# Designed miniproteins, single chains, continued (3), part 1

All scores and structures are predictions.

Each design is a single chain, and the fold is of that chain. pLDDT is the mean over its residues in the fold that is shown.

## One batch from the design tools (miniprotein)

Design m8001
Fold by ESMFold2-Fast:
Formats: sequence, structure tokens, C-alpha cells
Structure m8001 (fold): chain A 71 residues (1-71)
Amino acid sequence: DKADKLVEELRKALSEGDIDTAKKLAEELFKIIDKLVKEGKFKEAHEAINKFLEVGVEHPSLFRQVLLSLS
């Protein structure tokens, strides 16, 4: 699953304090979520959102910086 791979890469980027990489990974993940929603795949979209939020629980301060940097 591409979303699962992006979540793991995001977790690694945040553990390393790499905000620029984390921003790009979050943008790519959100594009996948948007596509799933547009295709009516709400269960898969919900699962991807939940995994993204789990990363936020693990790295709250850095995750906040990523969210504030997104357009």
C-alpha cells in the first residue's frame, strides 16, 4: 500500500527532524487521500487519515510544523 509506505517514510523523516521531507511526504499522502475520497473509497481514505494522525501523536511538535506549512 503506497499510503502505508508514505506513513512510514513520514514517521522516519519526523524522527530525524527533516521537516522539508516530511512536508513533501504529507502532500503526497494527502493527494492519495483526496483521490480515494473522489473515487468514493471512504473506508480506505479513513484508514489513511487515521495512520497519518498516529504519526502526529508520536511527534506532536514536528507534526504541527508540517501541518502549518501546508497550503
Scores: mean pLDDT 84

Design m8002
Fold by ESMFold2-Fast:
Structure m8002 (fold): chain A 92 residues (1-92)
Amino acid sequence: APLTPEQLAEVRKYIDEVKEKVKEKETLSRQEALDFIRELASKLYEILNEEQLKKVIPILNEAAKRVMEKETLTSEEFIAILDEIEKKLQTL
């Protein structure tokens, strides 16, 4: 099932809050980036139904895999990952 406009707005709001926290940093460790992905996953589990979560879990796993390929990310690199997650969520 596609996300409702209300669900999509709430997800976007949360992603924007994470981006603002990330912008305060020049770089993130792998662990910090993974922690942000875990926090996002937790928030999505509150907003989305079971059918939507089945489609979202692979998107989050792919993002986590990209983070795991690096010891350190720039804030810009991590924001790009967040933008890709948001774009993929919009296409559900």
Scores: mean pLDDT 84

Design m8003
Fold by ESMFold2-Fast:
Structure m8003 (fold): chain A 72 residues (1-72)
Amino acid sequence: GVNLTLKPGKTPVDQALGYAQILKDHNYSASVQAELVELLKNLSASDQEAVLQQLKVQDPELAEYVQQLLQE
């Protein structure tokens, strides 16, 4: 579990969460998908897990979509 309190900012996790929301807002456009996948692949496994856990809390449907993108 996460036992640190982080303020809102431009951390890699926060950026990935922002891009995931942009993906949904842009009807899952291929361009936004490519940017998000590129960002996520450059993250450590622990940061990828943090993104998925945050998305599951905020929007479980979006979390599932992002998880599927990471499998490819």
Scores: mean pLDDT 73

Design m8004
Fold by ESMFold2-Fast:
Structure m8004 (fold): chain A 73 residues (1-73)
Amino acid sequence: AAAEGKRKALELVGAFQEEAKPYVTEESAEDPRVQELARRAEALAERVAAGDFSALPELEAALEELLATLKEL
């Protein structure tokens, strides 16, 4: 269960990092909205990694919102 949660969290975060890479600049990293969404996604990823799959839809939504925010900057 925990091993599966860790794999799922790493898959989602890894996919996000690959797609977000061209949009991550010093300026976007300092944006308060980006920082807040990143903190939320990190907390949700920790829950999924611990086996709390109820956090999975929230993690996906937070990563989508973070990516959209980065693309707008």
Scores: mean pLDDT 79

Design m8005
Fold by ESMFold2-Fast:
Structure m8005 (fold): chain A 60 residues (1-60)
Amino acid sequence: VTRLQVLLGMHQIARDAERFLVERMRQNNADQSLIDALQAAAAHTERVIAELERLLQQLS
């Protein structure tokens, strides 16, 4: 349980960093392809978070 909670926290930090980068790229009128790539990375991070949350719910 504790290890899964730590992994969840780490991925939540990564998600927040990815969201911050996407927003900054939008503000700087970066190429849409770069924004799309960062959004794809964020989507993968969200999928990992969802799996960890599902496992924690089943153990609770």
Scores: mean pLDDT 82

Design m8006
Fold by ESMFold2-Fast:
Parts: structure tokens; sequence; C-alpha cells
Structure m8006 (fold): chain A 82 residues (1-82)
């Protein structure tokens, strides 16, 4: 469960860095959120929901660098729990 969340977080970061669609990034983040929810990591669920909402509101004009930074921080915290 938590390992699945980490995998989806890494895929989302790579998708942003490769300039893939916002819709694809949101899909990956939703999958990461669902995996984190199954793992009982409520903090990761909350942080991912905030980033998803931000991407849905701002779309292509979202601060992509800030989103990557936020996802990297979540990834590092999840890795420390494994």
Amino acid sequence: ALEEALEKLEEAIEAIENNESVEKVIELLREAKEAAERAGDERTVEQLEILIDKLEEFGENANREGVIEGLEAIRERVEEKL
C-alpha cells in the first residue's frame, strides 16, 4: 500500500518533468492518494488532496516547480516510513 503510493508519486513527478498533461498528473496523484489512504497515511492523503485541488484549479498555469517540490517532500517522508 505505502510502496504503491511511493511508486505513483515518483510517476507523477516524472510526468510533470516530462511535460505530460495535467490530467495525467492528476490521475497519478489520485492513485497515490488512494494507496496512501489504504496504508492509513492520513497526512500524505491530505497533502496530495491539496496538490490535486491546486492542479485542478490552476491547470497548466499551476506553479509546476512548486508542485514538484511538494511531491518530492512527500516522497521523502513516505520513503522514511518504509
Scores: mean pLDDT 79

Design m8007
Fold by ESMFold2-Fast:
Structure m8007 (fold): chain A 90 residues (1-90)
Amino acid sequence: MELEKRIEEAERLVDEAFAHMDDPEQAKALVDRALGVLEEIREELLKSKDPTLIERAIRVAQRVAGLASKLGDYEAQQRALELIKELRKA
C-alpha cells in the first residue's frame, strides 16, 4: 500500500540521518525530509484508522524528534511532537 511505502521512505531517511550525524547540515536535511514525508501523509494516515501504520508512523516521528533535538533543530523537534500528538488522537 502507498502509505506503507511512504512510512518505509521516512524510516530510511531517519536511518540515513543517524548515519550522517557527524555532518550536522546533511543530518538536518535528512531529518527535515523524513518529517516532510510524514506530514504529507498525516491526513490519509488518520483517515485510514490503521493502528499498525499509525503506531509505525509515531515511532518514526519519535526518532525524528530525538535526532532533531540532538542537532539543535528545535523547530523540527516541535513539528515532530505535534505530529505525534495528532496521530495519537486517532
Scores: mean pLDDT 87

Design m8008
Fold by ESMFold2-Fast:
Structure m8008 (fold): chain A 86 residues (1-86)
Amino acid sequence: SEELVERAKEALESEDIKKAAEEALEAAEKLAEQGKIEEAIEVLEEALEKVAKAIEENKDGPLEEQLELSTLLLKLAVLLTSLKSQ
């Protein structure tokens, strides 16, 4: 699970926000399956912040990109809410 946390943190340092969010979502799901709920929540919260910022900064960008980022934001938020409810 340390490798998953490290990979997620490295991805979140990337300028490729979509890739970072997708990898963070996958890492958080795997961490949650391993019972590392606190680490999964931290990864998801950081990813949510980055995606939300990217949406705001790129609000005049292509609609397709905005929809992809919004979909990732929703997926991250749903998983985060589920984990916090445990």
Scores: mean pLDDT 80

Design m8009
Fold by ESMFold2-Fast:
Structure m8009 (fold): chain A 80 residues (1-80)
Amino acid sequence: SLEEAIELVREIPSFDLHGQIATKLLIIGYRLTAELVPEVADEARVLAEALELALEGRVEEAVRLLEEGFRRIEAGEPVE
């Protein structure tokens, strides 16, 4: 859910090396999902980009991307 994704993103800056590695693997998984599963590609792409921003310490940008991305997906609007 959007709420769970926001919670994860807010916790990422506090992750140790194992948590950072797990987050990078999750990003790879979402990127592959976006390429291979068209039905959820927009959601997977938004999640991957938000996790990447969070790893860079750009948490508030990641939260805004999640909120806007999920809003557009729910409304049936294109996600860039």
Scores: mean pLDDT 83

Design m8010
Fold by ESMFold2-Fast:
Structure m8010 (fold): chain A 96 residues (1-96)
Amino acid sequence: MELLELAVEAVKAAADRLGLSEEEKEELIKLVREDPEEAIRRLAAWLEALTGIPIDADALLAAMRAEGLSDYEVVTILAAQISGDSELPVRVAELL
């Protein structure tokens, strides 16, 4: 449960940075809990929009899973990149 709660925290920070409405923020948090793969796809799409660099969310998720990362850790890393929060990836490492 700690990885899920960290992912939810990271997504809230990313949503605030993106200027999402409260409704959009709640929907994203729901996706993190119920469908983390779809949450990863949405976060990757926002990160692509912010950076201008194409991101294949499915390929990224497969690569991260091959490195032993959970879907919640992938959510946290992508959300941290959007929010600019360098502490969130460190906190993920501390839970391992």
Scores: mean pLDDT 78

Design m8011
Fold by ESMFold2-Fast:
Structure m8011 (fold): chain A 80 residues (1-80)
Amino acid sequence: SMEEEKLLKEMDKVIEESVEILNEIDSLDPEVAQKELDYFNEKLKEAEEYVKKGDYKKALEIVKETYRYLKEVLDELKKK
């Protein structure tokens, strides 16, 4: 459906933005970036399972929550 396409496009956008945050974390602390990349990949697998079940809203929520978490990690690394 058009609604499902919209949710999937939003999910792809948030994933892309999360990768940008991970790249910025890597520029500051590669060891932290590796741990956060592993966590991000686990959350993507969880979101994919909800997509398979047809629960696109839950999949998007997981990806958005992961993005917010990664932003908090980045903000902590920027504190000096």
Scores: mean pLDDT 88

Design m8012
Fold by ESMFold2-Fast:
Structure m8012 (fold): chain A 99 residues (1-99)
Amino acid sequence: AKVLKPGEINFEEPEASKSTSIFLLPTGTDILSSEAPSQLEILVGNPSTAVKVTAKKDGKEVLSATVTGSETFTFDAGTYTITLTDEEGNTSSFTVEFG
């Protein structure tokens, strides 16, 4: 399994610097079961703000969740585009490869 390091995450919204601090753990977990899932934890630095998380695989949305504080997601093997959106409309998108 491969995971995106924090230095590979990019905020591409002009407004991203004005609101929520969004953190990812430095690495996700490797494959955790015989079914080869991998994990990614999303940590929201502002506890009063909810962050919407969506994941797309091959152009299809496969995950949609709202996170307050911290939440761990498990993914099947593949390449995912993950988008984080806060309550103020700031977004961050990045690609994660799970093995």
Scores: mean pLDDT 57

Design m8013
Fold by ESMFold2-Fast:
Structure m8013 (fold): chain A 59 residues (1-59)
Amino acid sequence: ISGGDTKRGTEIGKEWGKEWSKVSKELGKLLEIWYRDGTGRVAAEEFRREYLEELARKS
């Protein structure tokens, strides 16, 4: 991570927040498309199960 002057931290935080808003919108678009086709439900369910299995394997 890059830590520095207070001014740098404040500007980075603001820019990061704006970038996050853009990413959030893009993710929203993808989720909308997935749910519209119904494939999003199946994919989300499978992804959730795979995630749980990954955790079990790693643990």
Scores: mean pLDDT 63

Design m8014
Fold by ESMFold2-Fast:
Structure m8014 (fold): chain A 89 residues (1-89)
Amino acid sequence: DKGIQDMRNSSDDDFISILRDSGRRYGFPDDIIQSLINTYKSLKGTSLDPKQVVVDAFSRLVDSKRRGQPITDDTMKKAMSQAVSSQSK
């Protein structure tokens, strides 16, 4: 997915912009998009890579949407938890 690849290679400001635009394009609720942005900002200064975690969570949400699953707060929390677990060793 070009959008996901562009997210990984972007500056912080561009990353947030691409995240908003791509999330809206995929039909994610605004609250979900804002939660992803807030999580990205909160992960700065942690041992996790903020972009990798958020991109992984976004990819999981895209996969859920492609499978016909609704994008809800629970879906987002599960995607974020799985992304954090995948990036943590």
Scores: mean pLDDT 77

Design m8015
Fold by ESMFold2-Fast:
Structure m8015 (fold): chain A 95 residues (1-95)
Amino acid sequence: MKSKEELAKELEKLRKELESMEFPESLQPVKDSLLDLIDTVLENIDKLSEEDLERIVKSVRLTLKKLKELAKNNETSPEKLKEMFNEVLNEIDKE
């Protein structure tokens, strides 16, 4: 298991990758919400367990992967976004 410091650095790296990504205008609110979530987590790292932080990093990584797929396929309907979030939730709930 990675330390909180290593997980925080990984989350900061994911934030920079997300910020540098070009998304369709329809996905900008999702990008902005994810950036806000990452910033909130980084500000509250001391309040989170290593296990919670690892789950958050995994969730962010999976969400970013799914957003890249949606952007590539130009699939930005609310239905596709809900499907993506359900897939991410199912993956993080596995352990």
Scores: mean pLDDT 74

Design m8016
Fold by ESMFold2-Fast:
Structure m8016 (fold): chain A 95 residues (1-95)
Amino acid sequence: SMVEEKAKELTEEAVKQIEEGGKKAAEAIRSSTTVEGAQAYRGVAVAEARRLKEETVKEMEELGASKETIEEAEKRLDEAIRKVEEELTKVVEEL
């Protein structure tokens, strides 16, 4: 259906934004002169990714997407956030 296709598009765009945000945060962490500053960049990036997930889920709910479609989207978004968290943690530890 058009709703399911739009929900999938929203999910794919959100995953891309989470991944791009993670890459920018990694560059900021590598350029940091302090561990505290690096940890702050990590915290901001993860918080922004979580906010993007919440906004995307809300948009899907407003479109009338099915519970199953929303649950699959949440799973994909949580996996993208987890991957960013792990990558940024590693970059901080390498300082």
Scores: mean pLDDT 88

Design m8017
Fold by ESMFold2-Fast:
Structure m8017 (fold): chain A 65 residues (1-65)
Amino acid sequence: SHKEVVIGVALEIEGIALGASVKTEIRDGAVVIRGKVSDKQLAALEELAAKLSADTGVKIVIERE
């Protein structure tokens, strides 16, 4: 189901960690990645989000603190 795919994407992002202080939350069927990240960490997260979104169809949003 779409809900199970969304949860799976959130868990995959958290499992990768990327050394950043990030939190994932599910908002209206989308995965929101929120945290304080460097420009290099942001670029890596954007690349990861683009790949996961393309593979799963899940909307991923990055909210930089």
Scores: mean pLDDT 75

Design m8018
Fold by ESMFold2-Fast:
Structure m8018 (fold): chain A 62 residues (1-62)
Amino acid sequence: MEVEVVLEGRLAAGTPEAVARAVAEAEVRKLADSLGMEVKSLEVTVTPGADAVDVRAVATLV
């Protein structure tokens, strides 16, 4: 069974892109583990803003 999931979150302003990506990857792995699935693909988009850093992760789980 293959499932696409989208996770969105907001981190503190000034969070480095590498840290934001690591947080998103960790959250996707936790979700996959909770479902008994593995991550087949993961795309993370980080958008820095004045008040926050917005993160969007799109993952395919199998």
Scores: mean pLDDT 84

Design m8019
Fold by ESMFold2-Fast:
Structure m8019 (fold): chain A 62 residues (1-62)
Amino acid sequence: MLEEEKERFTRALTEHFLRTIELHSRDPSASAPPPKLPSSLSQEEQEEASLRAAREARARVA
């Protein structure tokens, strides 16, 4: 089901953003590679998941 793939992708993005924030706190030039984009999600769904993941990651580190 697309919902499971969207949730999985959002979780992966959240972890990616958390990792990037952690790396930047130690070394501002460091970056983590982004997770693989699932072909089953539309561009709009990918953007929505990305925004949601970014907010979630920021909330967890604040």
Scores: mean pLDDT 71

Design m8020
Fold by ESMFold2-Fast:
Structure m8020 (fold): chain A 89 residues (1-89)
Amino acid sequence: LVKEVLEAVAKALEAQLNGDKEKYEEYAKKIEKLLEELKKEGKLPELEKAINEILEKLKPLAEELLKSPAPPQEKAKILAKEIIKLLKE
């Protein structure tokens, strides 16, 4: 179930990066349903742990992007692509 949430989040981010509003809304609804199921199973702490591990892996890239002169939109896109990669692992 945790893996399904992470994969759905990755697909929602991919849809947003591609400007696919329909797919974004589809995966957003799937995420809501999966989060309710996780809450009922008492597995929210497992999801939180997985998210924290991803955030720790993102710290070096986030530090590098903060120093970059690139526009905020480009930085967000680079960060989103790395998040998608980590979510699929």
Scores: mean pLDDT 78

Design m8021
Fold by ESMFold2-Fast:
Structure m8021 (fold): chain A 78 residues (1-78)
Amino acid sequence: RPLTPEEERVRLLVARAAKILMDAYDSGDFEKAEKELDELTKDAPERVRAAVHQALEMLKNGASFDEAIRALAEAVAA
């Protein structure tokens, strides 16, 4: 199944967001992650931006990286 240009853009954005979230999880630098995610999602659909910020908030509240990425994947698939 070929991806539409929009699906490909969302997929690449989610992959970049996951890298930022992983770096935040490893370093604990959530302020840097928030700024990088804001810049990354500036022109993204609101649902995608909300999903990545929710994943970051989950990490800030002590969720595991796996839980945060699962929540992100579920939110952007809807």
Scores: mean pLDDT 80

Design m8022
Fold by ESMFold2-Fast:
Structure m8022 (fold): chain A 70 residues (1-70)
Amino acid sequence: GPMLEEVERLIEEAERLEREGVRAVLAGDHQTLAEIQARIKEIEERIRELLKKAPEEDKSEIQKMIDTNF
């Protein structure tokens, strides 16, 4: 459903940011790394808030997505 699609989109964004974070580490770009880490935390918090508001039938799937990706 739409909520699971939003969670999947947020996970894809977090994965993209994690790849950018690796590049920032290799470049010694501490400012960009800090911004990326903050954004990944925001995404995790948003997914956890969606979990709290999710229908009971979707909660188990969203929890598995969190456990797999974070």
Scores: mean pLDDT 87

Design m8023
Fold by ESMFold2-Fast:
Structure m8023 (fold): chain A 68 residues (1-68)
Amino acid sequence: SMRDEAVGALEREARERADEMLAQGVPLSEVQRIIGEVYSKVKDLIDAGKLSTEEAVNLFREEVEKLS
């Protein structure tokens, strides 16, 4: 389903961004906090049918950038 595709894309984006932050020396606890908060927010919007796959990935990137 489109929802499953959006969640899968969000999970991949979250993993890649977390790996990048860890490689840049961001503490694991801070990576978990930032990525966890943004993931939860974006996933709730996907589950509510409010975001396409592209919109979910774009929103995730924007929200992580604001908190970083």
Scores: mean pLDDT 87

Design m8024
Fold by ESMFold2-Fast:
Structure m8024 (fold): chain A 66 residues (1-66)
Amino acid sequence: MEIEIEKLKGLYVGIARVDGLLGVGVGSTEEEAREKARRAAENLKRFGEKAPLADEIAKLALEYYK
C-alpha cells in the first residue's frame, strides 16, 4: 500500500492507494494521518469499489481542513 502525506497549516493529510482505490486520513501528526489513511483504504477494499466516493471525500477533506 502506497501512502502519501501532505502538510496543511499544522494538519497532515494521508492519501493511501490500494488497487485503484483512494483512502484519506487527516491527523495532527504525520503518523496519525498515515494510520487513518491506511484504515480508510482497508475499509474501501472491504466494501468494494468506491473510487468516485473516495475522490469526493478527498476533495471535501482538503477543502474543510484548508
Scores: mean pLDDT 69

Design m8025
Fold by ESMFold2-Fast:
Structure m8025 (fold): chain A 58 residues (1-58)
Amino acid sequence: LSPASRERLRALAKVPNPDASLIALALQVEGVGPATARLIATPGSSRGAALLSAIALR
């Protein structure tokens, strides 16, 4: 893992996200930042949908 991926894991652990399952999914994708993971954990977020499209490339 790159240092960035490790920092994202730490950042996700600090963010009080309501959906643990979505956080787990976000952690499966390296390069997912805390804002991206939080938006993914918020269903119905338009930004979350856009970011999911971006990370779906990997």
Scores: mean pLDDT 51

Design m8026
Fold by ESMFold2-Fast:
Structure m8026 (fold): chain A 86 residues (1-86)
Amino acid sequence: MSEEEKKELFELVHIISAGGLVTVVRRQLEKHGYVSDELLEALREQIKELKEILKKSEDEKLKEKIEKVIEEAERELKRAEEVREK
């Protein structure tokens, strides 16, 4: 693979991982009304990684996709944290 292809694959893996974590967080909230600390920490870590990729990326289409995933992940994180505070 070219270096550019490797970079794109690395960025896609983080996008997919964040999306997967969002799905698991939603399911835990719907079924149990709370989310584990381990899962919340993993989601926070993926949001941080995506924000770093967003800062370094020059691809406008990729930036748009990353921004949408970050927004969705931050919404689910906020929902899970609000449940923990109650």
Scores: mean pLDDT 76

Design m8027
Fold by ESMFold2-Fast:
Structure m8027 (fold): chain A 78 residues (1-78)
Amino acid sequence: SEEEKRKELLELIDKAIEYVRQGKFDEAADYLRKAAELAKEMGLTNIAKQLERIAEDVRAGADPELVIYRLEQLKERL
């Protein structure tokens, strides 16, 4: 169901946030890419693109606090 897919998407984003907090940026980026793939399957193309960009930013050394803020804001749109 769409509700179950949204729940899975939120769980993937939450896992990515946990990895960012731990300084595990490669694992965080992996979970964000998985979240982006699920978002594409759900037709959430803009959200998927934002998740992909955040994954790239995490690997490029973006501020962890700003990354978490961006992900929490994205969750509000789900």
Scores: mean pLDDT 90

Design m8028
Fold by ESMFold2-Fast:
Structure m8028 (fold): chain A 99 residues (1-99)
Amino acid sequence: SEEKRKEFGKLLLEISKLLYDAIHEDDKEGIMKKFDEVLEKIKKLLDSEEVREILEEIRKLFKEIAETPSEDREKIRKLEEEIAKKIDELKKILDEQLK
């Protein structure tokens, strides 16, 4: 549904904000908690076994960004690119569910 696409888009914007916070803010534990809440919402929205595996991979990559010093820009860039690929996989699953 159109509503499902809009909700997914809002969750992707929340991920983008949390990625920025993971790089620039000191409260890594609070940021991880908020990120886990967003992933749980995506899991409920898309509700498939395939999505659960992709979300676990995204979580591991996000945690690695949060644990990486902000000055290691090359490592952060590579981790962000891997997260973007996983998000594209979630977008394809949503598109298939809405056919």
Scores: mean pLDDT 86

Design m8029
Fold by ESMFold2-Fast:
Structure m8029 (fold): chain A 62 residues (1-62)
Amino acid sequence: GDDEAVARNRAGAAALTDEQLKRIYDDVRTFYLEQGESEEKADEIAEESVRGARRGGGSFFK
């Protein structure tokens, strides 16, 4: 329904809250730590993912 489109629009880069950005960061960092990546590498990828989300609007960058 239209509610999904509204939710996706809110999740876009321009509409992401600081709280949502923190969730993306933590989720990505945890994911890569589970894959056996180093803390430094996981942190770097998490930072890039947050930057990508802010610029790309709702897209997860690997």
Scores: mean pLDDT 67

Design m8030
Fold by ESMFold2-Fast:
Structure m8030 (fold): chain A 76 residues (1-76)
Amino acid sequence: GPEVRAVSASDGEGKVGEPVTLQATAEARGKETRTATDSVEVVPKEPGEHLYPVPARVTVDGQEAGAVALARVKVL
């Protein structure tokens, strides 16, 4: 089956009580290399730096592979 070769999330910035959209991109290799980007929305509850899990799923050669990246978010 396809193997997830890389997963990454962008760092974000947010404010307490306001929604923040976080994105992760996964790369998988099978017959071809494919990338996909997925997003989650989080509402931070406390200021400071926090890590949020962002799952990303990619389909290669008709099969789905997934991984989770940690997004680092600075909350004001």
Scores: mean pLDDT 82

Design m8031
Fold by ESMFold2-Fast:
Structure m8031 (fold): chain A 90 residues (1-90)
Amino acid sequence: SFAERLEAVLAEARARLAAGAPVEDVASEFVGRVIALAVELDLPEEVRALAIEMAAAVVRALNDGASAEEVLAIAEAGVREIVRAYEEAR
């Protein structure tokens, strides 16, 4: 399902950050994969809007010098909200 694929993308990002990968690289790949999934699966507009909002929040946090821990917290909150909206829309 979309939720399982999105959770897998988040789990991969978490594992890469735990392994010491640069937060900017992990965040860029994470955001790109989430947007690609939203487009590939033709998600409802409201769910796509939440994915874009999460992407914008991650980019803003990075520009503000946020830590890997802070960026991960934003991504986790965003994924939770996206999954919830997706389940409500189906």
Scores: mean pLDDT 83

Design m8032
Fold by ESMFold2-Fast:
Structure m8032 (fold): chain A 68 residues (1-68)
Amino acid sequence: STAEEIARALADWLVEELVRDNASEEEVEQALKAMRDYLLSQGFPEELVEATVEYARRRLAELRAQAA
């Protein structure tokens, strides 16, 4: 769906920025919360928002593991 594609694109962009900026755990938590709050404010379904946050966490861990 278009909503899933938009949420995925936002998560991918955010994860790449967090990796580039070498974000701390606190900054990562704040950024993921901001993304969740933003998506909910735009009317995205709660289940899609939670799946997007989980995807972002997993993707961030994968990219950081590759950089180590």
Scores: mean pLDDT 86

Design m8033
Fold by ESMFold2-Fast:
Structure m8033 (fold): chain A 56 residues (1-56)
Amino acid sequence: APTPEQRAALEAATREVVKENIEKPLTPEEARARTAELAGLSAEQLRELIEKGLIG
C-alpha cells in the first residue's frame, strides 16, 4: 500500500501532469509515465498501485 507521503506525491504529480496536458496533449501512457517520474515511482509501481485500486 502507498504511504501517505507517496499518495501526496502522486496527487501533486497528477496535478502537474494535468497542467502539462493542457499545454501539450499526452497519451494515457505518456501521462502515466510522467506522473510516475514526478512522483519518484517506476511506471510498473504506478500501474500496480492503480490496479490495486489504491490510486483512482
Scores: mean pLDDT 71

Design m8034
Fold by ESMFold2-Fast:
Structure m8034 (fold): chain A 62 residues (1-62)
Amino acid sequence: SKMEEEMKRRYREALFRSSELTLKAIGYTVTGLATGSEKDREKGGELAREATRVDEEAERAM
């Protein structure tokens, strides 16, 4: 149905967004740990929380 196609499209978009945020979070966290940058570590944590939020919202919308 059209609703099923829309749900699948939105879910894929959310998964791509969550994956992008997760990769950025890993990058900032690794950089923060390697360089001792608290700011980078904090940004990594924020991005990881946003990725989790996007993923959870996508799961609930299914």
Scores: mean pLDDT 84

Design m8035
Fold by ESMFold2-Fast:
Structure m8035 (fold): chain A 86 residues (1-86)
Amino acid sequence: SAIEQQLQARLRQIQSLIDQGQQYIAQGDLDRARQFYQQALQSIRDLQRFASQNASQISSQQFAHDVYSQGRSLYLQVQKNLEKVA
């Protein structure tokens, strides 16, 4: 469905933000790394809200579980990385 495609696209976007944050840490730019991680955190919250609001459009229980699991994993990764740049 279009909703499932949007959920996958949002997960890819969140991963891209996290990867960019990690690149800025490697460069010593902690302020920019923090900004990317904060954007990733907000995008994860937006993903969770979007998935919840469109739950009826998600036909597969396995797909719903996979999105939830990936979102949780990304959230924990962002929290850990934010602690490094706080």
Scores: mean pLDDT 85

Design m8036
Fold by ESMFold2-Fast:
Structure m8036 (fold): chain A 100 residues (1-100)
Amino acid sequence: MILEEVRKLAEEARKEGLDMETFEEKLLEYFKKFGLEELVKQLIELQKQGEETSDIEKRVELAKKIVKVMVEIMKKFGEEPKVIEEFKEQAEKEIEETKK
């Protein structure tokens, strides 16, 4: 599962004391082999925009865009349609919990 691979990379980066910029470069290089570099780049950019905003409505909008990009990455990585649908449903639920 692609989410498990991303978590593993994040854990390894944390253990090595890598800064966020170095970790982002490693992620982009890893996914470049799958032709996903632009989608991962968009994901990183959207997450940075989310960190900079305290506006709940803007955060919800950015989170929805992040989910859309992640779904495209999962599809191109070869994830099963039902797994993608379950991920999308769970992510949309978490976004709604953010907007209270």
Scores: mean pLDDT 73

